Designed miniproteins, single chains, continued (3). Designs and how they scored, part 94

Each design is a single chain, and the fold is of that chain. pLDDT is the mean over its residues in the fold that is shown.

## One batch from the design tools (miniprotein)

Design m11243
Fold by ESMFold2-Fast:
Structure m11243 (fold): chain A 81 residues (1-81)
Amino acid sequence: HMEALEKAREEARKFLQEQIDRDVASLEKIKGKTKAEAARLLAEPLLDEVGPGAWRRYRKAITRVMNMTEEEAKELIEKAK
């Protein structure tokens, strides 16, 4: 039925929006912070079981927001461990 298909699509859109909102919230947490503070904030989700695929997806967004290279972002994450 078309109603069931629409509901499934709505749930998928909601899930994606929640992921985007979470990524934006993470980026806002590090925006305007020093490198040391950014490293600490970026490490917090790693303590709570954030999968490698999730970090890989928004690492580029983090680099753009912080005006860093992808290598610098990786170094910040490693320092925060």
Scores: mean pLDDT 55

Design m11244
Fold by ESMFold2-Fast:
Structure m11244 (fold): chain A 81 residues (1-81)
Amino acid sequence: AALLQYPNPLKTGKKSLPFSVPLGTKKVEVVDADGKPAPGLTVDYDAGTRLATVEAAEDATPGEYLVKADGVPIAKVTVVE
């Protein structure tokens, strides 16, 4: 599946710009390169507008992350200090 590119890199302590998710998405999550939950990254998702944002905590681990909508990768996030 094609992954959506969105602004990289995301700095620790910063929030991404809002991005649209596929119609009918019930869950948006962030996982690391191994598909494990991403400690230090949070997703805010509004199903009514279909907009999601990703926030990296100040102590988030730098690296490559994936945003998934109902298990389907839709975006890549690169986190830097």
Scores: mean pLDDT 75

Design m11245
Fold by ESMFold2-Fast:
Structure m11245 (fold): chain A 94 residues (1-94)
Amino acid sequence: APPPLSPEEREVARWIAERLIRIGDLVDKEIDIMNKLKNGEITEEQAFKELDKIVDELSKDNDKAVIYRSLANLAKRFGLDKLAERFEEKAKEA
């Protein structure tokens, strides 16, 4: 059986999961806004205003280098060394 994750590895995995959940929630809000506009529940002006808030929220926490390094660490944990190297390269480019 594979060894259990270390506390440090668990923190990295939790950090990635929390960010993915937050991104998912923002995408769900985007879909909800689009549906409300389609149903005539909100105006186009209101839809653009709410979408602008979502873009602002995504841009507040976009440290791409940190995200790529965390993905590299997870890939390395799974024994995917080549994938880990690729994510490290992307982190350096970000």
Scores: mean pLDDT 67

Design m11246
Fold by ESMFold2-Fast:
Structure m11246 (fold): chain A 62 residues (1-62)
Amino acid sequence: SLKAELARKRAELDALQAEMDAEVQRLRDAGDLKGALDKDIDGSVKAIGLAVDIAILESKLA
């Protein structure tokens, strides 16, 4: 169902954001500022894709 797909996409976005925040912080704590920035950029691009998918699914359920 669309509702199940929306729930899955939201869970994927939440998991991605949590993983990114943890990894970016770990890299910053280690002094790898470039690695932290690269990870943040890559994750942000993926998060935008998921957010667009979520918005489309939400529009179909409204």
Scores: mean pLDDT 86

Design m11247
Fold by ESMFold2-Fast:
Structure m11247 (fold): chain A 57 residues (1-57)
Amino acid sequence: SMAEIRARAERRLASARAQRDNPVVRRLWRRDTGVDLAAPDEVQLEALIAILEAEAA
């Protein structure tokens, strides 16, 4: 469901942001999502939802 996909996206973003001072985490985030970890939540969630929907298909 979209609600579950969004909740998963929010949890993944929160976990990455807990380690925002780790340059490896920031680099891997950009590689995997295409966005900088410092970007606004709306941009992050849009990218993560698209990735999770593609994985669920």
Scores: mean pLDDT 82

Design m11248
Fold by ESMFold2-Fast:
Structure m11248 (fold): chain A 66 residues (1-66)
Amino acid sequence: MSLDQQAQQLIDQAIQYALQGNYQQAIQYAQQALDLVGRDNPDGRSTLSSVYTSMGNGDLAVEYLK
């Protein structure tokens, strides 16, 4: 499986955890995806921004929208 496909699986897991309200697991999987494909990956950054917004952490949410 390519790095992009592996990162997408990690992002899919992050989204599932976020939908369950398990934000710590969501952050962990999204960070693993960014570590795999680069920290500027838009899907991983967008997922982290959404999770931090749901947690009420606006500063971190804005950081991942850049």
Scores: mean pLDDT 77

Design m11249
Fold by ESMFold2-Fast:
Parts: structure tokens; sequence; C-alpha cells
Structure m11249 (fold): chain A 98 residues (1-98)
């Protein structure tokens, strides 16, 4: 029983690490989209009105991607916290049985 609780806690800890790694990937993605948007906005300032309109639409697409990546990051961070909480509860129960 104690060994089972410890194994379940270890699995939850490993899953939390993986969820955290996924959150990190989306953090990088959001940063990349932010940089791309800034570059597109700078190009638009130096472009003809027709070209600027196209670049502004591309910048809006990058802003949408950034927000999507930020939402995914928050979801993975939430799952990480839930798994860490579960691991703590399982570890506490194992300690109570000793």
Amino acid sequence: EIERLKEEARRARREAIMEGASAGVYLIGASSSKLAKEQLLEKAKKSTPEEAEKLLKEAEEEEKLKKEYEEKRREYERRKRELEERARELEERARELE
C-alpha cells in the first residue's frame, strides 16, 4: 500500500515535469510570434499603403498565434499544478501509513 502510493506520487511528479516542459515550448512560441509581429509592424511603416495593409494583416495573425500559445501555456501550467498537488497528497498519505 505505501509502495503503491509512492509509485503513484512518482508518476504524478514525472507527468508534472512533462507538462512543465510543454508549457516552456509554448512560452518560446509566444515570444517568437511577438518578435515576428514587431518586425512586420516595422516593415509596414516603411511600405506602400497596399503593402502595409498586407503586413498589418500578417501582424494580426501573429498576435492571434501569440494568444493561442499563451492559452496553451496556461493550460499546461494548470495541469502541472494539479499533478504536483496530487503528488503531495499521495506522499502525505504514504507518510501517514508509516
Scores: mean pLDDT 87

Design m11250
Fold by ESMFold2-Fast:
Structure m11250 (fold): chain A 89 residues (1-89)
Amino acid sequence: PKVNLSIENASEEDGTIKVTAEAEGTEKVYVSVAIGSDGKPLELVAEATIKGGEKLEVEVKRQGPHTVRAVAIGESGELLASLEKKVYS
């Protein structure tokens, strides 16, 4: 399956971070989103299993610099997509 991941700083004023995952194909895809403050370990904030035509959208409010990681894993445990971004909201 194909997966498109995006991470955006939707509002610096609010500290809103938006993560989107969209799947294509017929196989199931496990998606996880983790966020951590600078120098701290990443904590899981969202997870879902999606399939073709389905979309996961996650909005989280965090102030200051944060690392955001989104990972998509296929039914066989294969890594399909990974995106990591540092946001300064």
Scores: mean pLDDT 76

Design m11251
Fold by ESMFold2-Fast:
Structure m11251 (fold): chain A 140 residues (1-140)
Amino acid sequence: NPFEILSETAEELSKKVKDEKLKEELRSSSAFFHIIADNLEETKQALENKNRLLIATILASSLFVAAGVYELLGDEERAKELFERAQDLLRNRSTLTDEELREAAEYLLEVAKELREKGYDELAKAIEEIAKQVLDALNR
């Protein structure tokens, strides 16, 4: 279950990252993905209905997890970029267009590729599966 992998990864990262805002967002992302993992049928229905709040939160929370990984790797610039993109998605979550959500999901696929290159294969696969589910919902 890709959401369970993200929940567990976010929890572990929240204990290791030094930035307090990122730590808070990782704790929130862990709790969010845990709820999603426990409610897969409801999540599938919400994605089919193009629930923008849910889609944006999934994409943003995945980017917060990626930001946590880059902070641990010592890449503070990349961590900050990913964090700011995630915050932007959350701020605009109710007003994002299908095109903007598609662009965010495609960006998340590139982030997953980068994480795989850094040796985070399981996390990269989980993020890729989630991004593809979002794209499938938006491309109907």
Scores: mean pLDDT 89

Design m11252
Fold by ESMFold2-Fast:
Structure m11252 (fold): chain A 83 residues (1-83)
Amino acid sequence: MDKELEELAKEGEEEAERVKKNPEDGVARARLIEKHVEGSRLLGAPEEAVEIAMKGAKEGIRSGDYKLAEEGLEKGRKLAVEK
């Protein structure tokens, strides 16, 4: 696996630890979802699914509302699974 995926995994673990210490940190939760979406992209997830999920994650980071990131991820997962 390439360096990009390895670095992304480390960044995801750092955000996961932030979420564990402060579950109400919407930015940290949205960043964790963003890392998950980027990892899925690197592993060959459909472009449309990644685009929708990434849009939600970025909006969640900007607003601090992690529910936007979760909604984007859910929509992306449904697109990836159902086509």
Scores: mean pLDDT 77

Design m11253
Fold by ESMFold2-Fast:
Structure m11253 (fold): chain A 67 residues (1-67)
Amino acid sequence: MEEDEKLRDKIVEKLNVTDPKIVESLRFSADLGIEFVERLNENLGLPADASSEEFNEALLKFIEEKR
């Protein structure tokens, strides 16, 4: 649980460099951990079955909103 949060935070931090390849890599890695994906989707306000595009858009929006 907490490791998933730490991984998410690291990924958000890396995305702060505005690299779409990192987002794609993250999405692929998240698919290996169902709980991780569901938790990210919930925190981003997405349904658990959100698509990769929806996930990427929400993650970028979250980063922009955080500034």
Scores: mean pLDDT 55

Design m11254
Fold by ESMFold2-Fast:
Structure m11254 (fold): chain A 105 residues (1-105)
Amino acid sequence: MKEAKEKALELVREVNALIDAGDYEAARKLAEEAIATEKDEIVLLAAKYALYAVEIAKLEEELPGEETEEYKELKRKAEKYLLEARYLIENDEEEYKRALELIEK
């Protein structure tokens, strides 16, 4: 479990760094690759959260202030996976808080 949690946390950190850099394509590909290749449930939950976080960040940049049904659905999915991911990254409250702020802003 510890190794899986560490891998999940590193994945979230890498995706968040790419989002901060504005490289949404690289962030999305990293999350999609993790979903396709990882077999551990903990890492898969982190990857799913990361994928939706990227889509939300991209949509916020392209349609600032627009609360479309697509945007609301993406937020709901990201919140679900983020709550699951909190169990994985509970030892790094700063990364969890940052992820939460990205989704709930």
Scores: mean pLDDT 67

Design m11255
Fold by ESMFold2-Fast:
Structure m11255 (fold): chain A 78 residues (1-78)
Amino acid sequence: DVEALLAEAKALLRSLGLPEELVEPLALFMVAGHYLSRKDYATAGALWEQVDEALLRRVLPEEVFAELRARFDAATAA
């Protein structure tokens, strides 16, 4: 259940004291990664499309963001 996993990820991120503006994009990223690891590329891709990439680029190192994006692009193109 995507909604249950997103709620759990958001609760975890809030418990770590992350700013609210980072909670949703990081939760979407975490859940997308979970489905990617299970080879559910359709669900992973749909979740990744909802990620605020501009916001993630501001908080993640450029190299980390580029690697993560490349992994999702490669997985969804296969």
Scores: mean pLDDT 73

Design m11256
Fold by ESMFold2-Fast:
Structure m11256 (fold): chain A 63 residues (1-63)
Amino acid sequence: MTAEEIERVAEEAIKSGDALEVRIEGHPTTTEYTPGGIEAAKRFALDALAQGREVEARVLPKK
C-alpha cells in the first residue's frame, strides 16, 4: 500500500464516521474509532511504510 492510499483511507474513515484498521508487518492489527485515533494510526502507518515495512489500511464499518 502507498502513502497516498493510507492517507485516502484514513480521510475516508473520518468522513464516513467509520473506523480505520491498520495492519503492519510484525505488529498486531490496530483499529481506531475516533478522528484523533485515526490520525495517530495514519501517522504510525506512514512511519512504518517509510521504514520499508508492509502496511495495509482499510475503512472498517463501525457496525
Scores: mean pLDDT 80

Design m11257
Fold by ESMFold2-Fast:
Structure m11257 (fold): chain A 67 residues (1-67)
Amino acid sequence: MKADGLLSPEELEAIAEEDRRAAEELRERAREVEAAGGSPRRVASLYAAADLLDIAADILLEWAKEK
């Protein structure tokens, strides 16, 4: 299973799913902060972090397929 590297394709897919869930949670939190009249910078940072997690998930899924 981990014979050909640090992470198996199944592990890469699992991490990608976790990253997608984390991205969704960050977007939910960003909306909560925005609704509460929070800092625009904090709202922007939460959305940016969510976007980075989506990008990471996409890369991990491509990496899993190349195996």
Scores: mean pLDDT 80

Design m11258
Fold by ESMFold2-Fast:
Structure m11258 (fold): chain A 74 residues (1-74)
Amino acid sequence: MRLVEVVVDLKTKGKVAHVEVTIASDRRVEVKATLAEDGSVETVIVDLPAPSSRTQIERVEAHEGKVVVTFRVE
């Protein structure tokens, strides 16, 4: 088991009020970030660090203009 951090850069550079992370397929994760200023939602799809069968979402951290997703990989 290891932890892998994936940094997801957002196009919007404002504060993030809410973030939802979903494993969308064997190779992709979907990150939905809701902005604090206007409630607009930005969706970013990124590659999983390993196949979904070996990957779990451990932690999600929202920052201004980015989301850091930590995955647990077997």
Scores: mean pLDDT 81

Design m11259
Fold by ESMFold2-Fast:
Structure m11259 (fold): chain A 93 residues (1-93)
Amino acid sequence: ALNEKIKELEEKNKKKTPSRTVFIGNLPSGISQEAAEELVTTFAESLGLKVENIKCGTNYCYVEFPTIEDAETFALAFLERSQGQATVELVEA
């Protein structure tokens, strides 16, 4: 009981809330926020995934999915599509 509760607290503290947000960095130079949003949304749709929220800046995006599984699927597929040129990570923000 105590050992299981410590493990659960460490797991909760390490990830707090399961991350459904994907960070995408190192997008092509000169890409607009609109083009980045379109690229990300279109790619997600091609995988049968629905984007809940998207927030793009200069050469980066944060994309939120309904489930962790969807976020992981998107992250892996996008990394493969970019041939490793884009930085792809699961993050809270």
Scores: mean pLDDT 71

Design m11260
Fold by ESMFold2-Fast:
Structure m11260 (fold): chain A 87 residues (1-87)
Amino acid sequence: SMEEVEELYAKAEEAVRNRDYETLLETLEKMTELALKTKDEELKQYIVRKMEQVLTRAMTLAAQAGDEAAYARLVAKANEIGRRLKE
């Protein structure tokens, strides 16, 4: 549901602010599962856009902090999500 997507997005945004990459990755997994389960193309596109926004912000912050390990994990997760969404 849209409400569930908004709750997950809020949790992801908080995880980015706290540099809590474990919670961020777990939250992105739940968002990806919702995107894969939905038959509503508009909802799927909305979820994908929200995940892209969160990932871009997290990657930017990791790069600015010089956290190469976190940046690499986020890039790997973005690539994994992209592959799964093409199925």
Scores: mean pLDDT 88

Design m11261
Fold by ESMFold2-Fast:
Structure m11261 (fold): chain A 87 residues (1-87)
Amino acid sequence: MTPEEIGFLNRAGRIFKYAKEKFGVETIDEALELSDEQLEEIGKLTGMSPEEIRRVLERAKERGWTPEELLAAYKSDEEVVREVLAL
C-alpha cells in the first residue's frame, strides 16, 4: 500500500472502532448510514469533521477493507504506542 493508503487505513480503523463501540455498527455500510450528529460524536474523538469521516469510510469501502482488517489496523497502532511507552 502507498503511505497515503496506510494513513487512510489507520484513520478508517479508528473511526470504525468508535462507530462500533458507540453505535453498534458492524459493517462499513452501516457506518456510512450514521447521521451527521453521530458522525460529530466520532469527530470529537478523532478530530475529524463528518465530511472527512464519510470520505475516509467511502475510501475504505472502495478499497474493499473488511471490518476485521480495519479493527486490526487500529489495534496494531495502539499496541505499537504501548510498546514505545514501555521502553
Scores: mean pLDDT 74

Design m11262
Fold by ESMFold2-Fast:
Structure m11262 (fold): chain A 68 residues (1-68)
Amino acid sequence: SRLERERKRNGLKAAVISLLEAGYDEETIKRGTKVAAKALGLSEEEGEKVRKEAIEDYKAGKMKVSDF
């Protein structure tokens, strides 16, 4: 369902933001995102899209771990 997909995407976003807050590098975040996306049943393309969106929103000050 749409709600299930959104929940999975939000879970992946929270994971990416947590890695960014912890100071992990881009390569580590890419690897972690790929593993998490697969575990959530998301495609590699969807996982990359969510990762890029999360990084951009985090850098713009739009998102924090506390928002999830």
Scores: mean pLDDT 79

Design m11263
Fold by ESMFold2-Fast:
Structure m11263 (fold): chain A 99 residues (1-99)
Amino acid sequence: SMEQRRAELELRQRFMDLLVKYSKELKKINKEIAELNSRMPELTPQERMEAQTDISNLKKKKEELQKTIQSLVETHKRYSNGDLSLEQAKAELEKIEKD
């Protein structure tokens, strides 16, 4: 049906929009880590401890974001291969968006 085709296109667009969003967030985190690392030799010992804590927190965010991207890609693959129904793919996507 035309309604089913519209729902499928909307779901695919949501996958692509989220992938773009999370990829941009990942790029920002990588830039922040690189900036902190580049300044490290010029910092006082106290500032280096703070920067190391910030880098540790950014690396944890990066790892969680990479897991989110992997889940998004795998869900899209399973939907595209027919392993997930449209309703199942929507449910998985909503779960990913909430995490």
Scores: mean pLDDT 88

Design m11264
Fold by ESMFold2-Fast:
Structure m11264 (fold): chain A 86 residues (1-86)
Amino acid sequence: VRARATKTEVRAEVYDENGKLLGSAGEETPGVDPATVLPGVVKRALKDAGLKGSDIKKILVDNSPASRKAAPRLEKELGVPVEILE
């Protein structure tokens, strides 16, 4: 799973081992903290892909303050290692 949070949008994309997009979700976040939205967007992307957290090897998040703030919650809720991209 690859997740990204900006000031105005949160998006998550689910890829297979060959780099094929299996599912995605996104939400516009004007005026809300993206870190609170990111876990829900990741869960929707997994549902769109027909997958559960147990089916995922790793979640990649961007090096934004919002993604770094959300990373511990994502790891706890999904039981999957979260890696912050530089």
Scores: mean pLDDT 70

Design m11265
Fold by ESMFold2-Fast:
Parts: C-alpha cells; sequence; structure tokens
Structure m11265 (fold): chain A 63 residues (1-63)
C-alpha cells in the first residue's frame, strides 16, 4: 500500500479543469496499481486572489 498526494493549482473560474486533472491523476494510478482509493479531497485558496489549490490523497495497492 502506497499513499500518493496530488496537488493541482487552477483559477477559481476553472475549478472543473482542476478537478479533471485530479481525475486524470487517479486514472494514471489505476493503470499502475491493483486498487486506488481517493481518501481525501480538499479545495482551498491559493497564493493568488484568483487561484484555488486542490489537494487529493490516494491509497494505491500494488498488483
Amino acid sequence: MERHRVRVRTPASQLQAGMDAVAAAMRELQAKYERVELVRLSVRPGADPDEVVIDAEFLAYPK
């Protein structure tokens, strides 16, 4: 079992694109591991006024 963290930065107006990037990261892990679980997802303000930061944590189980 391995814990993977993914961070995506996106304009607040393009939050969907950031969520799509998190989904793409999960698909890459699913290609390499037997099972992948999303265990944490948070959205928070970034450094810039128009920026949000998406933090996702996955548990990945080897094949």
Scores: mean pLDDT 81

Design m11266
Fold by ESMFold2-Fast:
Structure m11266 (fold): chain A 65 residues (1-65)
Amino acid sequence: MDGYEGGLKAAEYGKAGDIEKGAEAVEKSGAGRSTGYAVAWGAQQGASLEKAAEGGRKAVEAGSK
């Protein structure tokens, strides 16, 4: 799962109130679980899916060596 897909799934789970599944989606894309919690929580608070997906992509890029 790429970073964009991970961020998008995290936002979708966050909007549904499932922060833990959102964190897992970002973790599976290669970013840290803490980033997934932030993305999912932000989406639950009203952040857009596009911004969440971009955040996930940037987090994976920053985490890649």
Scores: mean pLDDT 72

Design m11267
Fold by ESMFold2-Fast:
Structure m11267 (fold): chain A 92 residues (1-92)
Amino acid sequence: MLIDVSAYDAAGNLLFSAKDLKTAKEAIEVAKMMIDQAHEKGLDVTIVIKGGMSREEIEEIKKALTEHAQKLGLDVEFEIKGNDLTITLRRK
């Protein structure tokens, strides 16, 4: 199944988008790049990952992005709806 990753600022403006990703690993690497770019610009970011991911893929993504957020000193919150994942990252 193909995975789409989109990043939004706190006002809901689209910052970055990547479509038709093939694996959870590819989605993780893309999401990390989006988080890094937003962090460099001093922006809070919401990442939305869609693509009918399995529970195992969602847990892999949650673990990887929690570890990445902790390295950057960011607060991270997850919302799972069906097989889609919303990740909110904000500066403390």
Scores: mean pLDDT 84

Design m11268
Fold by ESMFold2-Fast:
Structure m11268 (fold): chain A 73 residues (1-73)
Amino acid sequence: SDALHVVRMMQENPFSLQLLSDKGREGYKLLQKTLLKLGGKADPQEAVERALQTEEGRKGLELAIEGLRESGL
């Protein structure tokens, strides 16, 4: 899924953030807040599931996906 792809990109290539649109960068920052609340766990599927449980996480994921699409990544 697009959501899983975004989370994997954050974990495997943090420098990909530099290639995102303004929306994508904002989304990544919001999603990082959600990931930190997981106590540093790095499971991509769990990260997506937890993001979908919060308003900030859902917004962050939506913006990150949009930014990824705009950047052609």
Scores: mean pLDDT 71

Design m11269
Fold by ESMFold2-Fast:
Structure m11269 (fold): chain A 108 residues (1-108)
Amino acid sequence: MEEEELRKKLEELVKKLMDRAIAQGKQNRADRAAGKDIGAHKHYRLVVDSLEGAIKALELVLKSEPDPEIELTITFRDGSGISLYVTEETAKELGAELVFEAEARKVP
């Protein structure tokens, strides 16, 4: 079936992005252990309901360089998801929703 080819493409993209996310997570953990403050300033969320939509979203993310201040969580139809770092422009192009911004809202 045609869906089998799309599934294989999705699996390849997920694997590449999981490898990137694991490497970034190890780096962030090492940086925290060294006393560096590593954290996302903005969190975006994207829900993808179709196999084609998931593939297109992950391809755009893979072309983007990770920005450690901008986190994106992509949730798939089955409720599984992946969290990774992207540029703010990539998150906006994907139509992702801004769910958190860690900007200083502290006016007395």
Scores: mean pLDDT 73

Design m11270
Fold by ESMFold2-Fast:
Structure m11270 (fold): chain A 91 residues (1-91)
Amino acid sequence: MEAEIERLTEEVRRLLAEALAAVEAFAAAPSPEALARAAALLEELERRLGELARLGLEAGREDWVREVVAEVRAALQAHRAALEALAEALA
């Protein structure tokens, strides 16, 4: 259980970095391909974060989940302008 939570946390962190890089790349040079890549990576990040939250709650690791969610939230906030551009393109 703990090893699975740690592995999933590393996966969430990897996906977060890839998703943010894709979002910034889209904001800098918008294209249908960049839009699709950024959207797909954000969707995968949301799925993995949901899995981490479920497993963490089942394991009594609410503090761990809270810390990872705060880390993700802070990173998203730092890239808010690029995320707003992506959201407008998807609307």
Scores: mean pLDDT 86

Design m11271
Fold by ESMFold2-Fast:
Parts: structure tokens; C-alpha cells; sequence
Structure m11271 (fold): chain A 86 residues (1-86)
């Protein structure tokens, strides 16, 4: 079930954000944002173009982690990639 897998991704992203010290409200928002690529792809008329855009955005989040140690960006990239695979 796609919705169940997607909700698990969002919940795990929220848990990781809480471990990084984010307040519960901010962690919940981040968990919801991690699920956004799934809906963007599902509702896209040009899925290939949207997928390429998502890959570039995820690469930028990964760069922020590698260059600046942004652990929030790392978590967002990891769980957003999982959401795309649902």
C-alpha cells in the first residue's frame, strides 16, 4: 500500500528530526515535506521533467550536508529519495 509506505517515511523523517533537536512542530513539518516529491511525481503531467527536478534538488540537499554539515538537509534528502521510490 503506497499510502502506508509514504506515512512510514514521513514518520521516520519526523523521528530523525526530533533526534537532531527540532521542536515537534518543526519535525512534523519536515516529515510532511519529505513526502512532497511523491505527490509531485504522482500528479505531474510530465513525470520525467519533475523527476529530473527532484533529483537536482536532492543533490543540492546532499551538497549542503557535505559542504556545511547540514544534518537537516541530509535527513530531508534521504527520506525524500525514499518517498520517490514508493
Amino acid sequence: EEEKKLEEIGEKAKEEMLKLGLPEEEAELAGNQAKAPYYALKNAEDKEAVKEKIEKELAELERLYQEEGDEIAKVMAEYARKAVEV
Scores: mean pLDDT 83

Design m11272
Fold by ESMFold2-Fast:
Structure m11272 (fold): chain A 75 residues (1-75)
Amino acid sequence: MKSRREIAQEVARYAVEKIKEKAKELGLTQDQVSEILERADRVIAEGLEKGLTREEIYQRVSEEIDREVERLKAA
C-alpha cells in the first residue's frame, strides 16, 4: 500500500514531466510554467486532503494542466 507521501510524489513527477513537455511544444515562459506547477500542486494537496484515490488525483491534475495549457494557448 503506497503512503499518501508516495502518491503525492508520483503525481507531482507526472505533473512536472507533462508541464515540461507542453512548455517545450508551446514555447511557454518560465513564469507560465511556474503558474501551472503551482496550480497542479494545489490540486494534488486538495485531493489528498479530501481523501481522493490516486487515480482521481491523477485525473484532476491532468485535467487542470490541460485547461491551463488551453487557456494560455488561447490568449
Scores: mean pLDDT 80

Design m11273
Fold by ESMFold2-Fast:
Structure m11273 (fold): chain A 70 residues (1-70)
Amino acid sequence: MKEKIEKLRKLIEEGKVDEAISMLTDLVLNGELSEGEFLRLLDEIAEKVDPEKYDKTLLKIRFEYLARTA
């Protein structure tokens, strides 16, 4: 659990947005993250992208989450 979150944070800091999104989605789907942790990590990812990419990143995460939880 803790080790997976640390790895996710390292991906965010390295600017590996696609890998971070994939890992974040998997952690949420597996019930390994609370809603609050998910939102915080989402914000950290958003801070590492251009403002114009923020909406695309947010939509990609929402789409993945909805596709897997619907």
Scores: mean pLDDT 69

Design m11274
Fold by ESMFold2-Fast:
Structure m11274 (fold): chain A 72 residues (1-72)
Amino acid sequence: SMKKFIEEILKKLEKKLKEIAETEKDEMVKQAKMGRLASEAFAEVQARHELTPEEREELQLRINKIVSEAME
């Protein structure tokens, strides 16, 4: 299902961001890697599923929250 696929993508994103937060000590490189992973996760969902504007906004908010929490 679409919901299950999105949850799997977001779970993988969260895991990768936490790994970058632990292993990357250069702040600029950390931000660049996290931004790239976030963009790739969004693009992967869009490539597989045609999202409504509302679904796109919700996905972006969820990704932003995951990135923000990993940076804290």
Scores: mean pLDDT 84

Design m11275
Fold by ESMFold2-Fast:
Structure m11275 (fold): chain A 58 residues (1-58)
Amino acid sequence: SRIDQLQEQIKLLQEHKAQLQQQAAQASGKEKEILQTKIGFIDIVIDTLRMEIERLER
């Protein structure tokens, strides 16, 4: 279903986010800032996909 596809996309994004968070924990300076920015972008995308799922469940 469309919901299953969106859930799979969210799962892949969460896995990517976890990898970036691990890297950010070990990074400093500009490298850490870039990683945190990428994590923030992924969070926005996940939130958008979650909103789509909510609309489909109504």
Scores: mean pLDDT 89

Design m11276
Fold by ESMFold2-Fast:
Structure m11276 (fold): chain A 85 residues (1-85)
Amino acid sequence: SAAAAEAARKRALREQMLQISIATSDELLKIFQEQRKLKAELAAETDQQRRDQINKEIAKLNEESVALFEKTKAELAELRAQLAG
């Protein structure tokens, strides 16, 4: 039936949204784990050149997390529009 086809379409979109959310959460966890490791290294580091290098790596990971959030937000917005239409 048309109702069954529509229900299947909406289910597929919701499953896709869930998979994107899971994938993004996994990638963010990896970034946060690396940030935690670098912050621990920074706390023990006394050499200024090495501290500056670690800070640059942390900053890069922060930029990567922001880019990932924006990409995921855009992808989920597109799928939500498909679900609503």
Scores: mean pLDDT 91

Design m11277
Fold by ESMFold2-Fast:
Structure m11277 (fold): chain A 73 residues (1-73)
Amino acid sequence: SLEERLREAFERARALVRAYAARQPSVDLEELERQLAGVEERVEEVIASGDPELIEQAIEGLEADIAELEALE
């Protein structure tokens, strides 16, 4: 389902962001976790909307972020 794909994309993006941040001693981990919590809340709002176009747009955005993060490794 689109909701399952969106959740999987968010979980992958969050894992990559956390892995990257763990290698950066100057990163504010508390601020990062607050930002990730905000993204998670937005993901849940998009799923709750039931709008497939919004869900697809959110997936595309997260997949683009994942590709950018993977390019940094």
Scores: mean pLDDT 82

